# Ledger of designs, part 8: designed miniproteins, single chains, continued (5)

Each design is a single chain, and the fold is of that chain. pLDDT is the mean over its residues in the fold that is shown.

## One batch from the design tools (miniprotein)

Design m16245
Fold by ESMFold2-Fast:
Structure m16245 (fold): chain A 72 residues (1-72)
Amino acid sequence: MQQQAQRLQQAADGARAKAREYREQGERLRQLGLETGSQELLDQGDSYFDSARVAERTADEKQQQADQLRQS
C-alpha cells in the first residue's frame, strides 16, 4: 500500500509540475500575442491553458488515489 501511494504521489507531483510548465508557456504566449496583436499566439496560449487544466485534473485524480491508499 505505502509504495503504491508513494508512486501515485510522485505521479501527482509530476502532473502538477507539468501543469505549471503549461501555464507559464501559455502566459508567455498570451503576453506576446497581446503585445504583437497576433491572434495565432493568443490561440496557442489558450491551447496551453487547456493542457494545464488536463494536467491539473490528472494530478488531483492521482492525489486522491494516493490519499485513499494511505487510509487503507
Scores: mean pLDDT 84

Design m16246
Fold by ESMFold2-Fast:
Structure m16246 (fold): chain A 105 residues (1-105)
Amino acid sequence: SEELEKLKEELLELLREKLERASLEEALEILDIIEDVFKKYGGDDLAVQEGLGLLDIAKALMKILGEVDVDLLLSAVKIALDAMVAADPEKALKALKEILEKLKS
């Protein structure tokens, strides 16, 4: 879907912009929003759960290091998102729209 690809690119660009300017606390709040939406729409799909696990590892590493690794976080989000698109493109589209709405607020 052209809409799905466009919204995916929009989300990753918006996340890079926000995370590059974020404090550790702000970055963790952004990631919690994304994780909650992915859990809501990802269901019981194993690949989606594996992507969420990578995001949790990335968050834990940031807390230990005390710094925001933008590239690591974007990679983790992209893996979870790609898994969601592969599992259910319609639910992935709903997830993308909800995340973008919450992050623009």
Scores: mean pLDDT 84

Design m16247
Fold by ESMFold2-Fast:
Structure m16247 (fold): chain A 87 residues (1-87)
Amino acid sequence: SMEKLKEDIRNILKEFAEKLKEIYPEFQEKVDSFLKKAENATLEEIFDLLEELYREIRKNATPEQQKKIDELLDEFVKKINEAIEKY
């Protein structure tokens, strides 16, 4: 159902944001802003917002933080695709 898909996407977004804040605490305000904008966004809009957030992180993160964030983004995309494929 659409409601279950939306719930799964919200849970995936929340988990992603919590892990991202652990890796990059300095970006907490921007991550929280992303989550707020994503709350009522379409899946396409969520990916656009994620690209914007990622560009900002890439400019300011250390190589070690960037590697962890890249791995986290790969996990996020995988979980979103798995959720979509279920419904």
Scores: mean pLDDT 80

Design m16248
Fold by ESMFold2-Fast:
Structure m16248 (fold): chain A 79 residues (1-79)
Amino acid sequence: AELRKAQVQAVLQDLDQLRQQVAAARSLEELATLRAGVDRFRAYLAQMAPYLSAEELATLTQRLDDLEAQIDAREAELA
């Protein structure tokens, strides 16, 4: 239980850091790298899903969806 909680918190911190990097991104190349990062977290979340509570899964899924939307919006601004 404690290890799972620590892993969830680490993922949330990493996602917050990615969000800050998206806001600071200056090129489409930087955004492509960040999008690949989101894809890796989605794959990791899929592997963790059986071990997460419904609330934890919903929270992490929402944060990833928000990040993807933020990348899409930032790509539109830089295009």
Scores: mean pLDDT 83

Design m16249
Fold by ESMFold2-Fast:
Structure m16249 (fold): chain A 100 residues (1-100)
Amino acid sequence: MPSLEELIEEMEKLREEFEKKYPEMKGLIAAFQGIVDYSKKILELIKQGKKLPEEEIEKIREFVEMVLANAERLGDEEVAKIARRIAENFFQILDANKKA
């Protein structure tokens, strides 16, 4: 399986490719960037042996699920596919924090 660092690198690449293909979708670009930035923050916490509070875990999960739902609602399968992969990588990083 890929490392947590590799999961973040894939999300950054997917966000950059999304911005190149869909530069007009500024809201989704910003949301994907936020997910990447938060993933980096979680990785630093894991490296320090620190866990996120459960309330923050629930809040960020709801945010990512909302972003995914908004992307799927657009009816563009390529947009939905990118959003699902970013969300899947993010949830793997989030689950790793629970075990730290």
Scores: mean pLDDT 82

Design m16250
Fold by ESMFold2-Fast:
Structure m16250 (fold): chain A 99 residues (1-99)
Amino acid sequence: KLDELRRRATRVLAGAARVVDEAEKYNPEASQKAKEALGRAMDALDTGSPEQAARALREAVKAIRELAEKLGQVNPTLASKARRLADELERVAEEIEAL
């Protein structure tokens, strides 16, 4: 159960990292902040407790949503992709918290 959630989170985080890399050309500062939050979430999934992993995933969700808000006026399609990935990460965090 937990290993399945970790694998799912890892795949979604990889997708989010690609969106964040693409976003660097539009907003380097917000993209760097999101990239750092994604890195912390990956570390917490590998070495942390389920509680630490869920908390780090929620911080990643927050950073990605902030990036999406800044992208909304310049690249609405990329902003929509970012929001979708943030929603998926939030669901994984909720499922980890429910264990």
Scores: mean pLDDT 87

Design m16251
Fold by ESMFold2-Fast:
Structure m16251 (fold): chain A 108 residues (1-108)
Amino acid sequence: KITEIHKKLEPLLSQEAIDEIRKLMREADLSTDPEKQLELARKIGEVIAEDLLKAGVSPEEVIKWFEEILKYAEELYKKGQISKRRYDNVKAIAEGAKEVAEKALAEA
């Protein structure tokens, strides 16, 4: 379950990153604009990746974790267990996180 991945990531995130993610999630929940929700989802991914990299997680591990999250979300979407909107949001989070990690990898 995606909850297992969240439990593994949460202990590695700073309180500041958790607070920022919660703020972005609230802004997304209040938005009726799908484009704005995707923008906020991407920013959530960026915050998670930046904080994980600061915690000493490798860019390759960050990319791997978000690829696993995305594959799991794709499976849930194909089974009809989540909406396309929820899948698109998870994809945006994964894309934002991977962009940050791939940039860090390229600069190394």
Scores: mean pLDDT 78

Design m16252
Fold by ESMFold2-Fast:
Structure m16252 (fold): chain A 119 residues (1-119)
Amino acid sequence: VVVEQPVLRFELELDVGESRESVEEATRKAGEVLREAADLGVESGATVEVVITIRSRSREAALEAEAGIKREAGEVAKEARKKASDVTLTVQTQVSLVDTPDGPTTEVRLTITLTFTLP
């Protein structure tokens, strides 16, 4: 009997300012969500999908937050590999420019998928 494993989905929206502190805070929040999601995935054997949307008026800040979040995802996968026999990390990125009344805003959408192989 093949039992389809459930998919656990998490969504996080982050407004990132131009400051380094804003980028670091966004990265920290994303890291917390990713760790919680990965722990649930390891315990349940479920596939975990975390969708993180970054919005910033600074393209540079948005891309720095993207890089930080990708580093956090890598660390989370590395930690999860200590508890699961195998962990696959997939990251998909979409970057768009959105016109707003306050000017153009860079939107980065990260879809982070973690799959776990049990022994």
Scores: mean pLDDT 82

Design m16253
Fold by ESMFold2-Fast:
Structure m16253 (fold): chain A 97 residues (1-97)
Amino acid sequence: SSMKKKKEEVEKKLEELFKERTEIQETLDEEEALLKSLEIWIEIAELVLNDQSLKDTKEFLLALKEPLKKALENSDLYSEEIIKKIKELLELLEKLE
C-alpha cells in the first residue's frame, strides 16, 4: 500500500539520519545536522498522529521526550531555531500520549 511504502521510506530516512549523526565528528555543520534530525522527527510525529498503526514508530518518538526535555534545560547550548523545533516536536509528542 502507499501508506506502507511511505512508512518504510520514513523509517529508512530515520536509519540513514541516525547513521549520519553517529558519523558526525567535530564539524561546523553539526547544528544543521541536528536541525534536519528535528525536522524529520516532526514529520514522522505528524504521520504517526494520522496513523495509529505506526505503533513501533510511536514508541521510538516517545523515547525522545526525555532527551528533548533535557536539551531545553540546557537551552543556552542551542540556537533559537533548534529550541523552537524541539518545542514543536515536544508538543506533537504530548499529543501522541
Scores: mean pLDDT 73

Design m16254
Fold by ESMFold2-Fast:
Structure m16254 (fold): chain A 90 residues (1-90)
Amino acid sequence: SSEERRRKEMEKQIEEDILESLKDMIISIFKIELSRAESEEEKRKVVLETLELIKKFYEKGQLTEEQYKEILEEIKKEAGMEELVDEFVK
């Protein structure tokens, strides 16, 4: 019972660390892809592809609601396309 409890606590911590790492990775990849976009059309495509990706991760339980919201705010901040993001999440 003490080994099972300790294992469960360790597994929960690893899962939380992985989910935080996933959020940071998504944000980092988004920023890189956005910086490579040479036109407003390419920037819009990067934003929409990232929004679809994070929605799928959220629906699969791989991102928490808080992490999903934090990524949305970073997309708005970095791309400046608040209207596009708000329309997608409506």
Scores: mean pLDDT 79

Design m16255
Fold by ESMFold2-Fast:
Structure m16255 (fold): chain A 81 residues (1-81)
Amino acid sequence: SPEAFERLRAEIDELAEQVVALAKSHPDLDIDELVERFRRAADLLIDHYAARGELTPEQVEALRAYVDEKIARVREELEKL
């Protein structure tokens, strides 16, 4: 579903922003732990929609690549703190 794909991408974006905001509020938190929690949450979301048949194989691959890109960006922002 194009609607499910777009919504999931937006939810991944929101989740990434929440992780960055949390790290800025609590600079003593481990960056690796925060990144791991983000990856797990995003992967669970993708797996849920994929299991329901709401995503094409191409959309699943695109979302997985997008999560990897977002992890790299989150890590970059957190390392600036």
Scores: mean pLDDT 83

Design m16256
Fold by ESMFold2-Fast:
Structure m16256 (fold): chain A 83 residues (1-83)
Amino acid sequence: SEIEEKVRKLLREVIELAGKVSPQARMRALIYAMTIIYYLKQKKYEEAVKVAEEFLEDMKRHNYPEEIIKKVEEILKLLKEAA
């Protein structure tokens, strides 16, 4: 779907930006992204939303740059539209 393609693009951008913060941030972002993509492939949009909410909370807790937080918020909005 168009929403899935947009979410995948935003997830790639989030991983790249997280890599500029630290290798640990990149690894965390990659794990969240892979889990979201796994649920998207299965059309389990509600589960994908829960993972994206956890990802957003984790990023806010670790004071990630606002640019990254805003992209994860957009991902969450798109996933909620699909659910």
Scores: mean pLDDT 87

Design m16257
Fold by ESMFold2-Fast:
Structure m16257 (fold): chain A 85 residues (1-85)
Amino acid sequence: SEVEVRTETVTFGAGESTAPHSHPDAKRVALSVNEGVVELTNVDTGEKTVLRAGDTRSFPGGTRHSLSNPLDVPTTVTLTTALVR
């Protein structure tokens, strides 16, 4: 199987959050916090993790999750996905 790696940077404004979502075409996802704080909610397990600048968390692409910025300032994260074709 061939693997394609994609990297995307996302900025969350103050109090912004995502709906629950997954990356079903990805083998694995790595979430790195570049600036600020993000709360990562794992919908499959119910686990909530607070990540701050410099932290990295990896999980399977099929994991349903949501991200929230609990701060009054923007948070910037980088998502790296390993796609299988």
Scores: mean pLDDT 81

Design m16258
Fold by ESMFold2-Fast:
Structure m16258 (fold): chain A 98 residues (1-98)
Amino acid sequence: SLEEEARRRAEELYERVQADPSPEVREEARREMVRLMLELAEEKIKELKEKLKEEESEELREELELLEFRKRLLEDLLAGRMTVEEVVEALRRLGEQY
């Protein structure tokens, strides 16, 4: 599955940083991680949109809105418009609300 592939890639990135904990390697690994998270978010958004075509569900619509919000945060992080700390805080505040 895409989630299994993402987990394997995350483990590879972790091992890369452990072998070379330089700031440059950490930054590169972080960017690759964000790209993987975006890919996972896009796949889940696609699945939710297909489910919503079969039935109207407030829960599915809310889940879609949350995933689209997370996708925007990850895009902003990758573009340098937000720091990792700002993204983590935004996600934490979202989690506290739910």
Scores: mean pLDDT 77

Design m16259
Fold by ESMFold2-Fast:
Structure m16259 (fold): chain A 80 residues (1-80)
Amino acid sequence: SLDQVIEKLDLAESALESGDKDSALSALQEAKAILEKNASKFPITLKAVNEVIEKVKNGTATPNDVAVVVLALAVEKVTA
């Protein structure tokens, strides 16, 4: 559900704030899996999640990158 996506994004942001890249990756991948069930409704959010996952892998991700995903989800959930 969308509530679960929001919970996973919150966990990812908190993990990045604490420097826990493994927990951040896990939470982002779980959010991605939920969004992929409705990929046609959330293409921008899925793209944003994939971009943040790559940044976490490269060590360049910030909590603000997760906030961008939350904003994308907020826009798409009212337009999808």
Scores: mean pLDDT 83

Design m16260
Fold by ESMFold2-Fast:
Structure m16260 (fold): chain A 72 residues (1-72)
Amino acid sequence: SKENEIEITKLMFRMIAENVEARLLVKRNESPEKVEQAISEMEKLIEELEKLGADQSVLDRAKAMLADAKAA
């Protein structure tokens, strides 16, 4: 639905924000607890995307962002 499209878009913006925060904190060698919290939040956001029926392309992009954050 149109409402689900808007919600999925909002969740993807949150994925981008958490990914950027985690990567910057790792690069600066800062706040390992906040990095773990950002990764945990991203995993929860992916579960919410799956429950909303996000397209596979959206889920693949979200999972790539999570993998990128974990690899940092």
Scores: mean pLDDT 86

Design m16261
Fold by ESMFold2-Fast:
Structure m16261 (fold): chain A 80 residues (1-80)
Amino acid sequence: LSKELEEEITKAMADITLGVTKLMASKHEELSDEEAEQLAKLIKKLVEQGLKDVAREVAKIALSLKMSEEQKERIKKALE
């Protein structure tokens, strides 16, 4: 893919990720271990692609939900 198209796809994926995270948070008071693990992986990918602001927002939303301490640490570590 061209650099420009790759950057545009990355931004679109970040917007979708944030929207999905907000939707999940609105439906659940508790985040499952699998959901937390997937969010941590997405946050790490967002940081790696330079989308740090979106990554922080996703992490804030995720950390507002109930989850195990192990999963909270995974999400925090994924940011930095």
Scores: mean pLDDT 74

Design m16262
Fold by ESMFold2-Fast:
Structure m16262 (fold): chain A 112 residues (1-112)
Amino acid sequence: DPKEELRAFGKKLGLPEETIDFVWELAEKLGLPVEFAKYVLLRLKASGDFSKETVERLLRDVKLIYDAAPNKEEFLAYVKKVLDKYSDDPLKFDTGLLIALNVLGVEPRVAN
């Protein structure tokens, strides 16, 4: 159950249950895989800002990245590996995800 998986993950991070449930509701409406919902929970923990506005902004930004991915299945498999390795360290997670996005061609390389 992806909802219970996200809930367990968010509780382990010490996030409020209401925040976790709101992230799930919005992620489901946007058609985002649970791995990206987990990413948003990590970003919320790092920022300390659990407002609806911040949740909505982060999920929208993640949706744009996901929709732009040239191979969604490969991208998701890589994000899952990064989450498993760096879930307790948002800074290392961000570095790993940036590398993944660059390798998969989702973000432009530094040109010239």
Scores: mean pLDDT 72

Design m16263
Fold by ESMFold2-Fast:
Structure m16263 (fold): chain A 74 residues (1-74)
Amino acid sequence: SEIEELGRKAAEAGAAGDAEAAARYARQTFDVGGMPVDEKTAEAAGRGLAAAGGRGAEAQGQMLANESIKAKNG
């Protein structure tokens, strides 16, 4: 799904240490899920993904996608 693809892109950007790209994809993931967030919240998510790195970023990206899917389907 689009949400899963965006969550994966956020995770990949985070794993690469690209906090800005991670923030953009995280914001898009929330938007598609019907949970629009402000820029500051998206930036915090991007920093968290980049700080986690590698497997941690992958896990956080999956959680982000899952929460957005749950919001859309609830």
Scores: mean pLDDT 78

Design m16264
Fold by ESMFold2-Fast:
Structure m16264 (fold): chain A 80 residues (1-80)
Amino acid sequence: LGGTGRIRPIYEVPEDVTEVKKSVLLAIARIVGPEKLDAALKWLKEAFGFKYLNSLPDFVQEFYARLVVKENLEEILAAK
């Protein structure tokens, strides 16, 4: 038995927040590998609004990005 989950932001996403910090990129790359980083970022943007991550403190962004990527790893890795 198994299932995959998706994590959604609870807060309203600011329209003008689009930048992603290098620490968040490195945290994601450690999970999916550098070859899959672009796919993971694309998935985060499409699936739950990656703009939201940049509105949070660095450590929260890193933790939340890692959590979301781990929970949806199979979809991200399949999205070549």
Scores: mean pLDDT 58

Design m16265
Fold by ESMFold2-Fast:
Structure m16265 (fold): chain A 69 residues (1-69)
Amino acid sequence: MKKRLEERIEVLKKEIEILKAQRERLRKELEETTDPQERQALAERIAGIDRTIKELEKEIKKLEEEIEK
């Protein structure tokens, strides 16, 4: 069972890293963008990624606690 939980944690960590990379690209694009509508769309996408990362981090914490038990 521990191996399965460890593997799931690694998958979630990889997903967070992908999302963080996407967020950094979008932040850079937002800094270079002057169109108000495009800036709004980028800001909303970044906010969506931030929420997803937060939820995945909570899932990892729960799984890590389960492994320690």
Scores: mean pLDDT 83

Design m16266
Fold by ESMFold2-Fast:
Structure m16266 (fold): chain A 68 residues (1-68)
Amino acid sequence: METAAHRRAFRTLSLVGPERSHEEIRAAVLRNDPEALLRRATAAGREFARTGDTVAPVAELEALLARE
């Protein structure tokens, strides 16, 4: 079931820019624990916001999404 936490995780992942379709990101968000996923996605998003660099946070998010 899609919750506010799932939607927030999806939005964060979409904004940070992993090279995944919106459908793939949404499916991964729905399959994972939204709180654990948000914690990881938020940490990656904060790193991007702090450094302006997408390389490291995108790699972390891709690893997260790959656990389908």
Scores: mean pLDDT 62

Design m16267
Fold by ESMFold2-Fast:
Structure m16267 (fold): chain A 75 residues (1-75)
Amino acid sequence: SEVRKIRELAERLRRRLEERLGPEVAEGVATALYGILLNIDKTDVDGAVKLLGKRFGEEAAEEVRRAVEEYREWR
C-alpha cells in the first residue's frame, strides 16, 4: 500500500537524520516528508524541499529529495 511505503520511507529518513542531526530535527523532517508524500500530487515538491533546506539545513533537504525520488520510482 502507498501509506505503508510512505511510513517506511519517513522512518528510514528519521533514523538516518537522528544519528547526524539529533532526534528533534529528525522528527520534524520525517513529519514534513509524511505530509509531502501523502499529498505528492498536490504539492510543489521543489518548493517544499527548498523551505525544508532553509529551516533544517541542506543535508535534511537532500534526504527528503532522495526519499521523494524513491517514492516516485516505486509508484
Scores: mean pLDDT 87

Design m16268
Fold by ESMFold2-Fast:
Structure m16268 (fold): chain A 80 residues (1-80)
Amino acid sequence: MKAYIIYPDGTVIEVNPEGLKESEAFLKAKEVAEKTGKSVAALVDLTGNLKEIYEGVSLEEAIELAKKNPDYLVILVEPE
């Protein structure tokens, strides 16, 4: 499994999934990714609250999503 945090300015940071264990948004995206076998993006506000889940999202699509939502972050989860 790979995880990324994507910022509204288009900055992409690959993160260790172990560091996201307490993120409710990450845990929900992980659950959906594992059930579907697809990459999943979670749209998260600056206080860490999950706003929306998107299934079957590529890294490029997740970057576009982040750029369109300047008050949010995107957590992208890729299953393996």
Scores: mean pLDDT 84

Design m16269
Fold by ESMFold2-Fast:
Structure m16269 (fold): chain A 72 residues (1-72)
Amino acid sequence: MEKEKNFFIEALKKYAEVARARASPEAQRRIDELLEKGIEKIKNAKSFDEIVKIITETQREIDRLLAEEAAR
């Protein structure tokens, strides 16, 4: 499970990095907060399915944040 957790943490970091590059300073701070929460949840996950759910939900939250910023 540690190998799977590390893989998904790195994938989430890359996703957040790409999102952050397109975001305003306010949105960048919110992306950083979502990334930290996502990483913490993955580290505490007890199953592979839980890890997949966490990364999917965190990516959706980042996408929602970027969509909100684009509407302004």
Scores: mean pLDDT 83

Design m16270
Fold by ESMFold2-Fast:
Structure m16270 (fold): chain A 90 residues (1-90)
Amino acid sequence: SEEKISKAEELIRKAQEHYDKVRELLGEEISKIREEMNKKAGEAKTGQEVADAMREGDEKLRKLIESNPEAKKHYEEAQKLRDEARKLLS
């Protein structure tokens, strides 16, 4: 349904606005974690080491967001909107 696709796109756009708020609050710290992840992934010799670097970085990002109540709220709202969009299209 075209209407379901349009609603899903609106939910995704709203989720992106909440992710943007997280970036406004924690952008420098997020950038440092991503930079470390990318460095470790780039220096990796196996696909497993790349996967491990990405997983470690994702866990550090999650912990960082959890440490800031305002950022956590926006992140959780973004996830809910993304989940609603996925359910609407499935």
Scores: mean pLDDT 86

Design m16271
Fold by ESMFold2-Fast:
Structure m16271 (fold): chain A 92 residues (1-92)
Amino acid sequence: GSKEEALAIVDLYEKEFEDIVESSDSEDIFRFKLAGVFHNLGSLSQQLGFEQVAKVAREYENIARDQNLSREELVEAGKQGLEEIKELLKSE
């Protein structure tokens, strides 16, 4: 896919992330859903040939699965991960 297609996909997952943050889910369900966002971004980026984006997405998937991080820390990590992914896509 093109860079524009990849950015459009990130925008869709950014909206999914916002929905997850607004939900009243338990911490375990929140972690699962957040990890899913980064898992899907990593898989799609790998398929599109965006190797560095895929690597970053997998790192944030692992952060999302860390049971020592609070919901608030995971929200901030999720925001950072999505921003880092967008910046990498702009530089490719």
Scores: mean pLDDT 82

Design m16272
Fold by ESMFold2-Fast:
Structure m16272 (fold): chain A 71 residues (1-71)
Amino acid sequence: EEEEFIERLKAATPEEQIAFIKDLLESGENNLDFVLKVFKVAAERAKDLPPEQRQALLEAMSELVKKVIEK
């Protein structure tokens, strides 16, 4: 379920969060509401990350949102 994924994402390390987001990109996820929930969790985590890791996480999320919208 979506809620289970969100809880796992919140508990994940930054590297795991980036990997989960890339997996969603590759899986062809097209539920925009779900993707926006994932983006919110990633954005909250990004606040506490060094700039380079924060940028990488946000870029991965931006690509995911773009792919969903363009489908």
Scores: mean pLDDT 73

Design m16273
Fold by ESMFold2-Fast:
Structure m16273 (fold): chain A 71 residues (1-71)
Amino acid sequence: MEVHKEVEELVIPASASRDQIRAEVAKKVNELVEKSLEKYGPDAVIGSHVEIKRLPDGNLLVTITTTTVVP
């Protein structure tokens, strides 16, 4: 059993609505999941953890950690 970890960050403008934030986060999570499935195969178990931090300028820093477990 192998465990692989990938971390990506994106910045979302302070003016973004909740729906816009959700859409951007969901899009990035889906991109990372697709990448992991392409790299490790369709039987890989993928978990994602999302952390959101407000920056001093009001923009949001989103950190997405994708953990892939290969049997």
Scores: mean pLDDT 82

Design m16274
Fold by ESMFold2-Fast:
Formats: C-alpha cells, sequence, structure tokens
Structure m16274 (fold): chain A 90 residues (1-90)
C-alpha cells in the first residue's frame, strides 16, 4: 500500500540523514541504479548539500512508486534501509 511505502520512506530518510555526505551520494547512486535511471550530472551530486542529497533519494523512491507502483517502491525502500544501515555500521 502507499501508506506502507510512506512509512518505510520516512524510516529510510531518518536513517539517511545520519550518513556522511559521501555515503548519501552512494545512496543516490544505489537508488538511481535500482530505479533503472542514469545519473546525468555527477558533478552536481558532489556540490549538493546533505539536505539536497536526501531530497534526491526521496525523489528517486517517489519516481519508482509513481512508475512501478507501491509494491516495487516498498521493495526498494526496504533495500535502501538495509543499505543505509550497512553504511552507518562502517
Amino acid sequence: SMEEYEKLKKEFIELAKNLSREQQIELVRFLADKAGLKIVDEEGLKNMSKEELIAVTEKLLDYVARRFGPEEAIKLAKEAIEKAKQLLEQ
């Protein structure tokens, strides 16, 4: 459901906020790859604030929810949460 997706997205965002800027860029690349999207502005990512990088991760998840539906977005959000947890343990 969209409600389950929104809950998982919120959990992901709260975790991702605690990451370094470099780890947030890694999450953007991870999500773009999983969404089947090519990052066209690699230099732009390096110049983004932590808040802007989090906004990009949210846009990528919302893109998957819009294009492929809530079940695919839930799956991706769960994978993103696990990736963020792994990065926090490093």
Scores: mean pLDDT 87

Design m16275
Fold by ESMFold2-Fast:
Structure m16275 (fold): chain A 74 residues (1-74)
Amino acid sequence: MTDEDLRRQVRSLAETITEIDLKAGVPEEEARRIGLNSAKGFLLGIAKAQGVADKDLAELERRLDAIVEELLAE
């Protein structure tokens, strides 16, 4: 999986969560933060459940952190 693929997955998941929170009256900045962090947690959880090795999980988390920071800066 490339960083482009990860960014696409994070953005798609985060958009869904952000929309739900915005409709519930959560402020935009908070909703975006929740959406992005939830997307990161979901993707790490899936990888762990699929038996991805700890070394690869650590690398995935680092890549996801960079993507979340980039998207939050938009």
Scores: mean pLDDT 82

Design m16276
Fold by ESMFold2-Fast:
Structure m16276 (fold): chain A 135 residues (1-135)
Amino acid sequence: SGVMAALSGRVDEAKRLAEEYEKKGDYLNAASIYVGIARTYLAMGKYDEAIEYAKKAIELASKLDTVDAYIVRGNAYDILGRAYEKQGKLDEAIKWYRKAIEDYEKAIEMDPSNVGAKRRLEETKKKLEELEKKK
């Protein structure tokens, strides 16, 4: 339908933009765009593609040691957890949620005033607790 074509077109444009930032060595902006792409695929039920682009974001964010890089990488780990959870791969989901928690905790350690990281941490901890009780 027209909606799916528009979403596909936006993802293709985002991929081009991320590749341009990556070529410039702007790993933070590239990783952030790949998180957006992964989130879009997750919302579309395209879990393998969500995993692929979340992993690209993790690779690029891992080159940096900044508050924003830990938040972006944490967001990508959270997307991996959600995608594997949707696929019924609960052990993988738990593994990636734990990594997201570690990155959010690191971001909060570096900037204790970061309300966004604190909110993400509590949301991911709640998901992890619910999954560990289900296993």
Scores: mean pLDDT 90

Design m16277
Fold by ESMFold2-Fast:
Structure m16277 (fold): chain A 108 residues (1-108)
Amino acid sequence: SKEEIIKELEELIKRAEELLARSTDPLVQRLLQQLIELGKKALELVKNGKISIEEAEKILRILKEALRVAEELERLVADPDADVTKIIGLTLRLIGLLEDLRLLLEKS
C-alpha cells in the first residue's frame, strides 16, 4: 500500500542518515548523501501521488539494495585488512544503483 511504502521509505532514510553520521570515509559519506537525497525525492513523489505504487515499489527495492551495499562498503572501508578489489566492486555497484534511481526519478 501507499502508506506501507511511505513508512519503509522514511525508515530507510533514517537508517541511511544514521549510517552517514557514523561514517568517516569521504567517498562513502558522499554516496550516502546522494542516496538520502534520492530517497527524500522518492518519498515526496509518493506522498504527492506523482508515481504509481508499482514504480514506488521498484524504487524502494533499488533503494534497499543501495543501502545494503552502502552498509557493506562502510564495514569494509573501516577494516584495514579488507580486499581493495571488493571495495572497488561495491563502490561501482553503489554508483550504478544511484544512477538507476536518478534516471527513474527523473521520469516522474
Scores: mean pLDDT 89

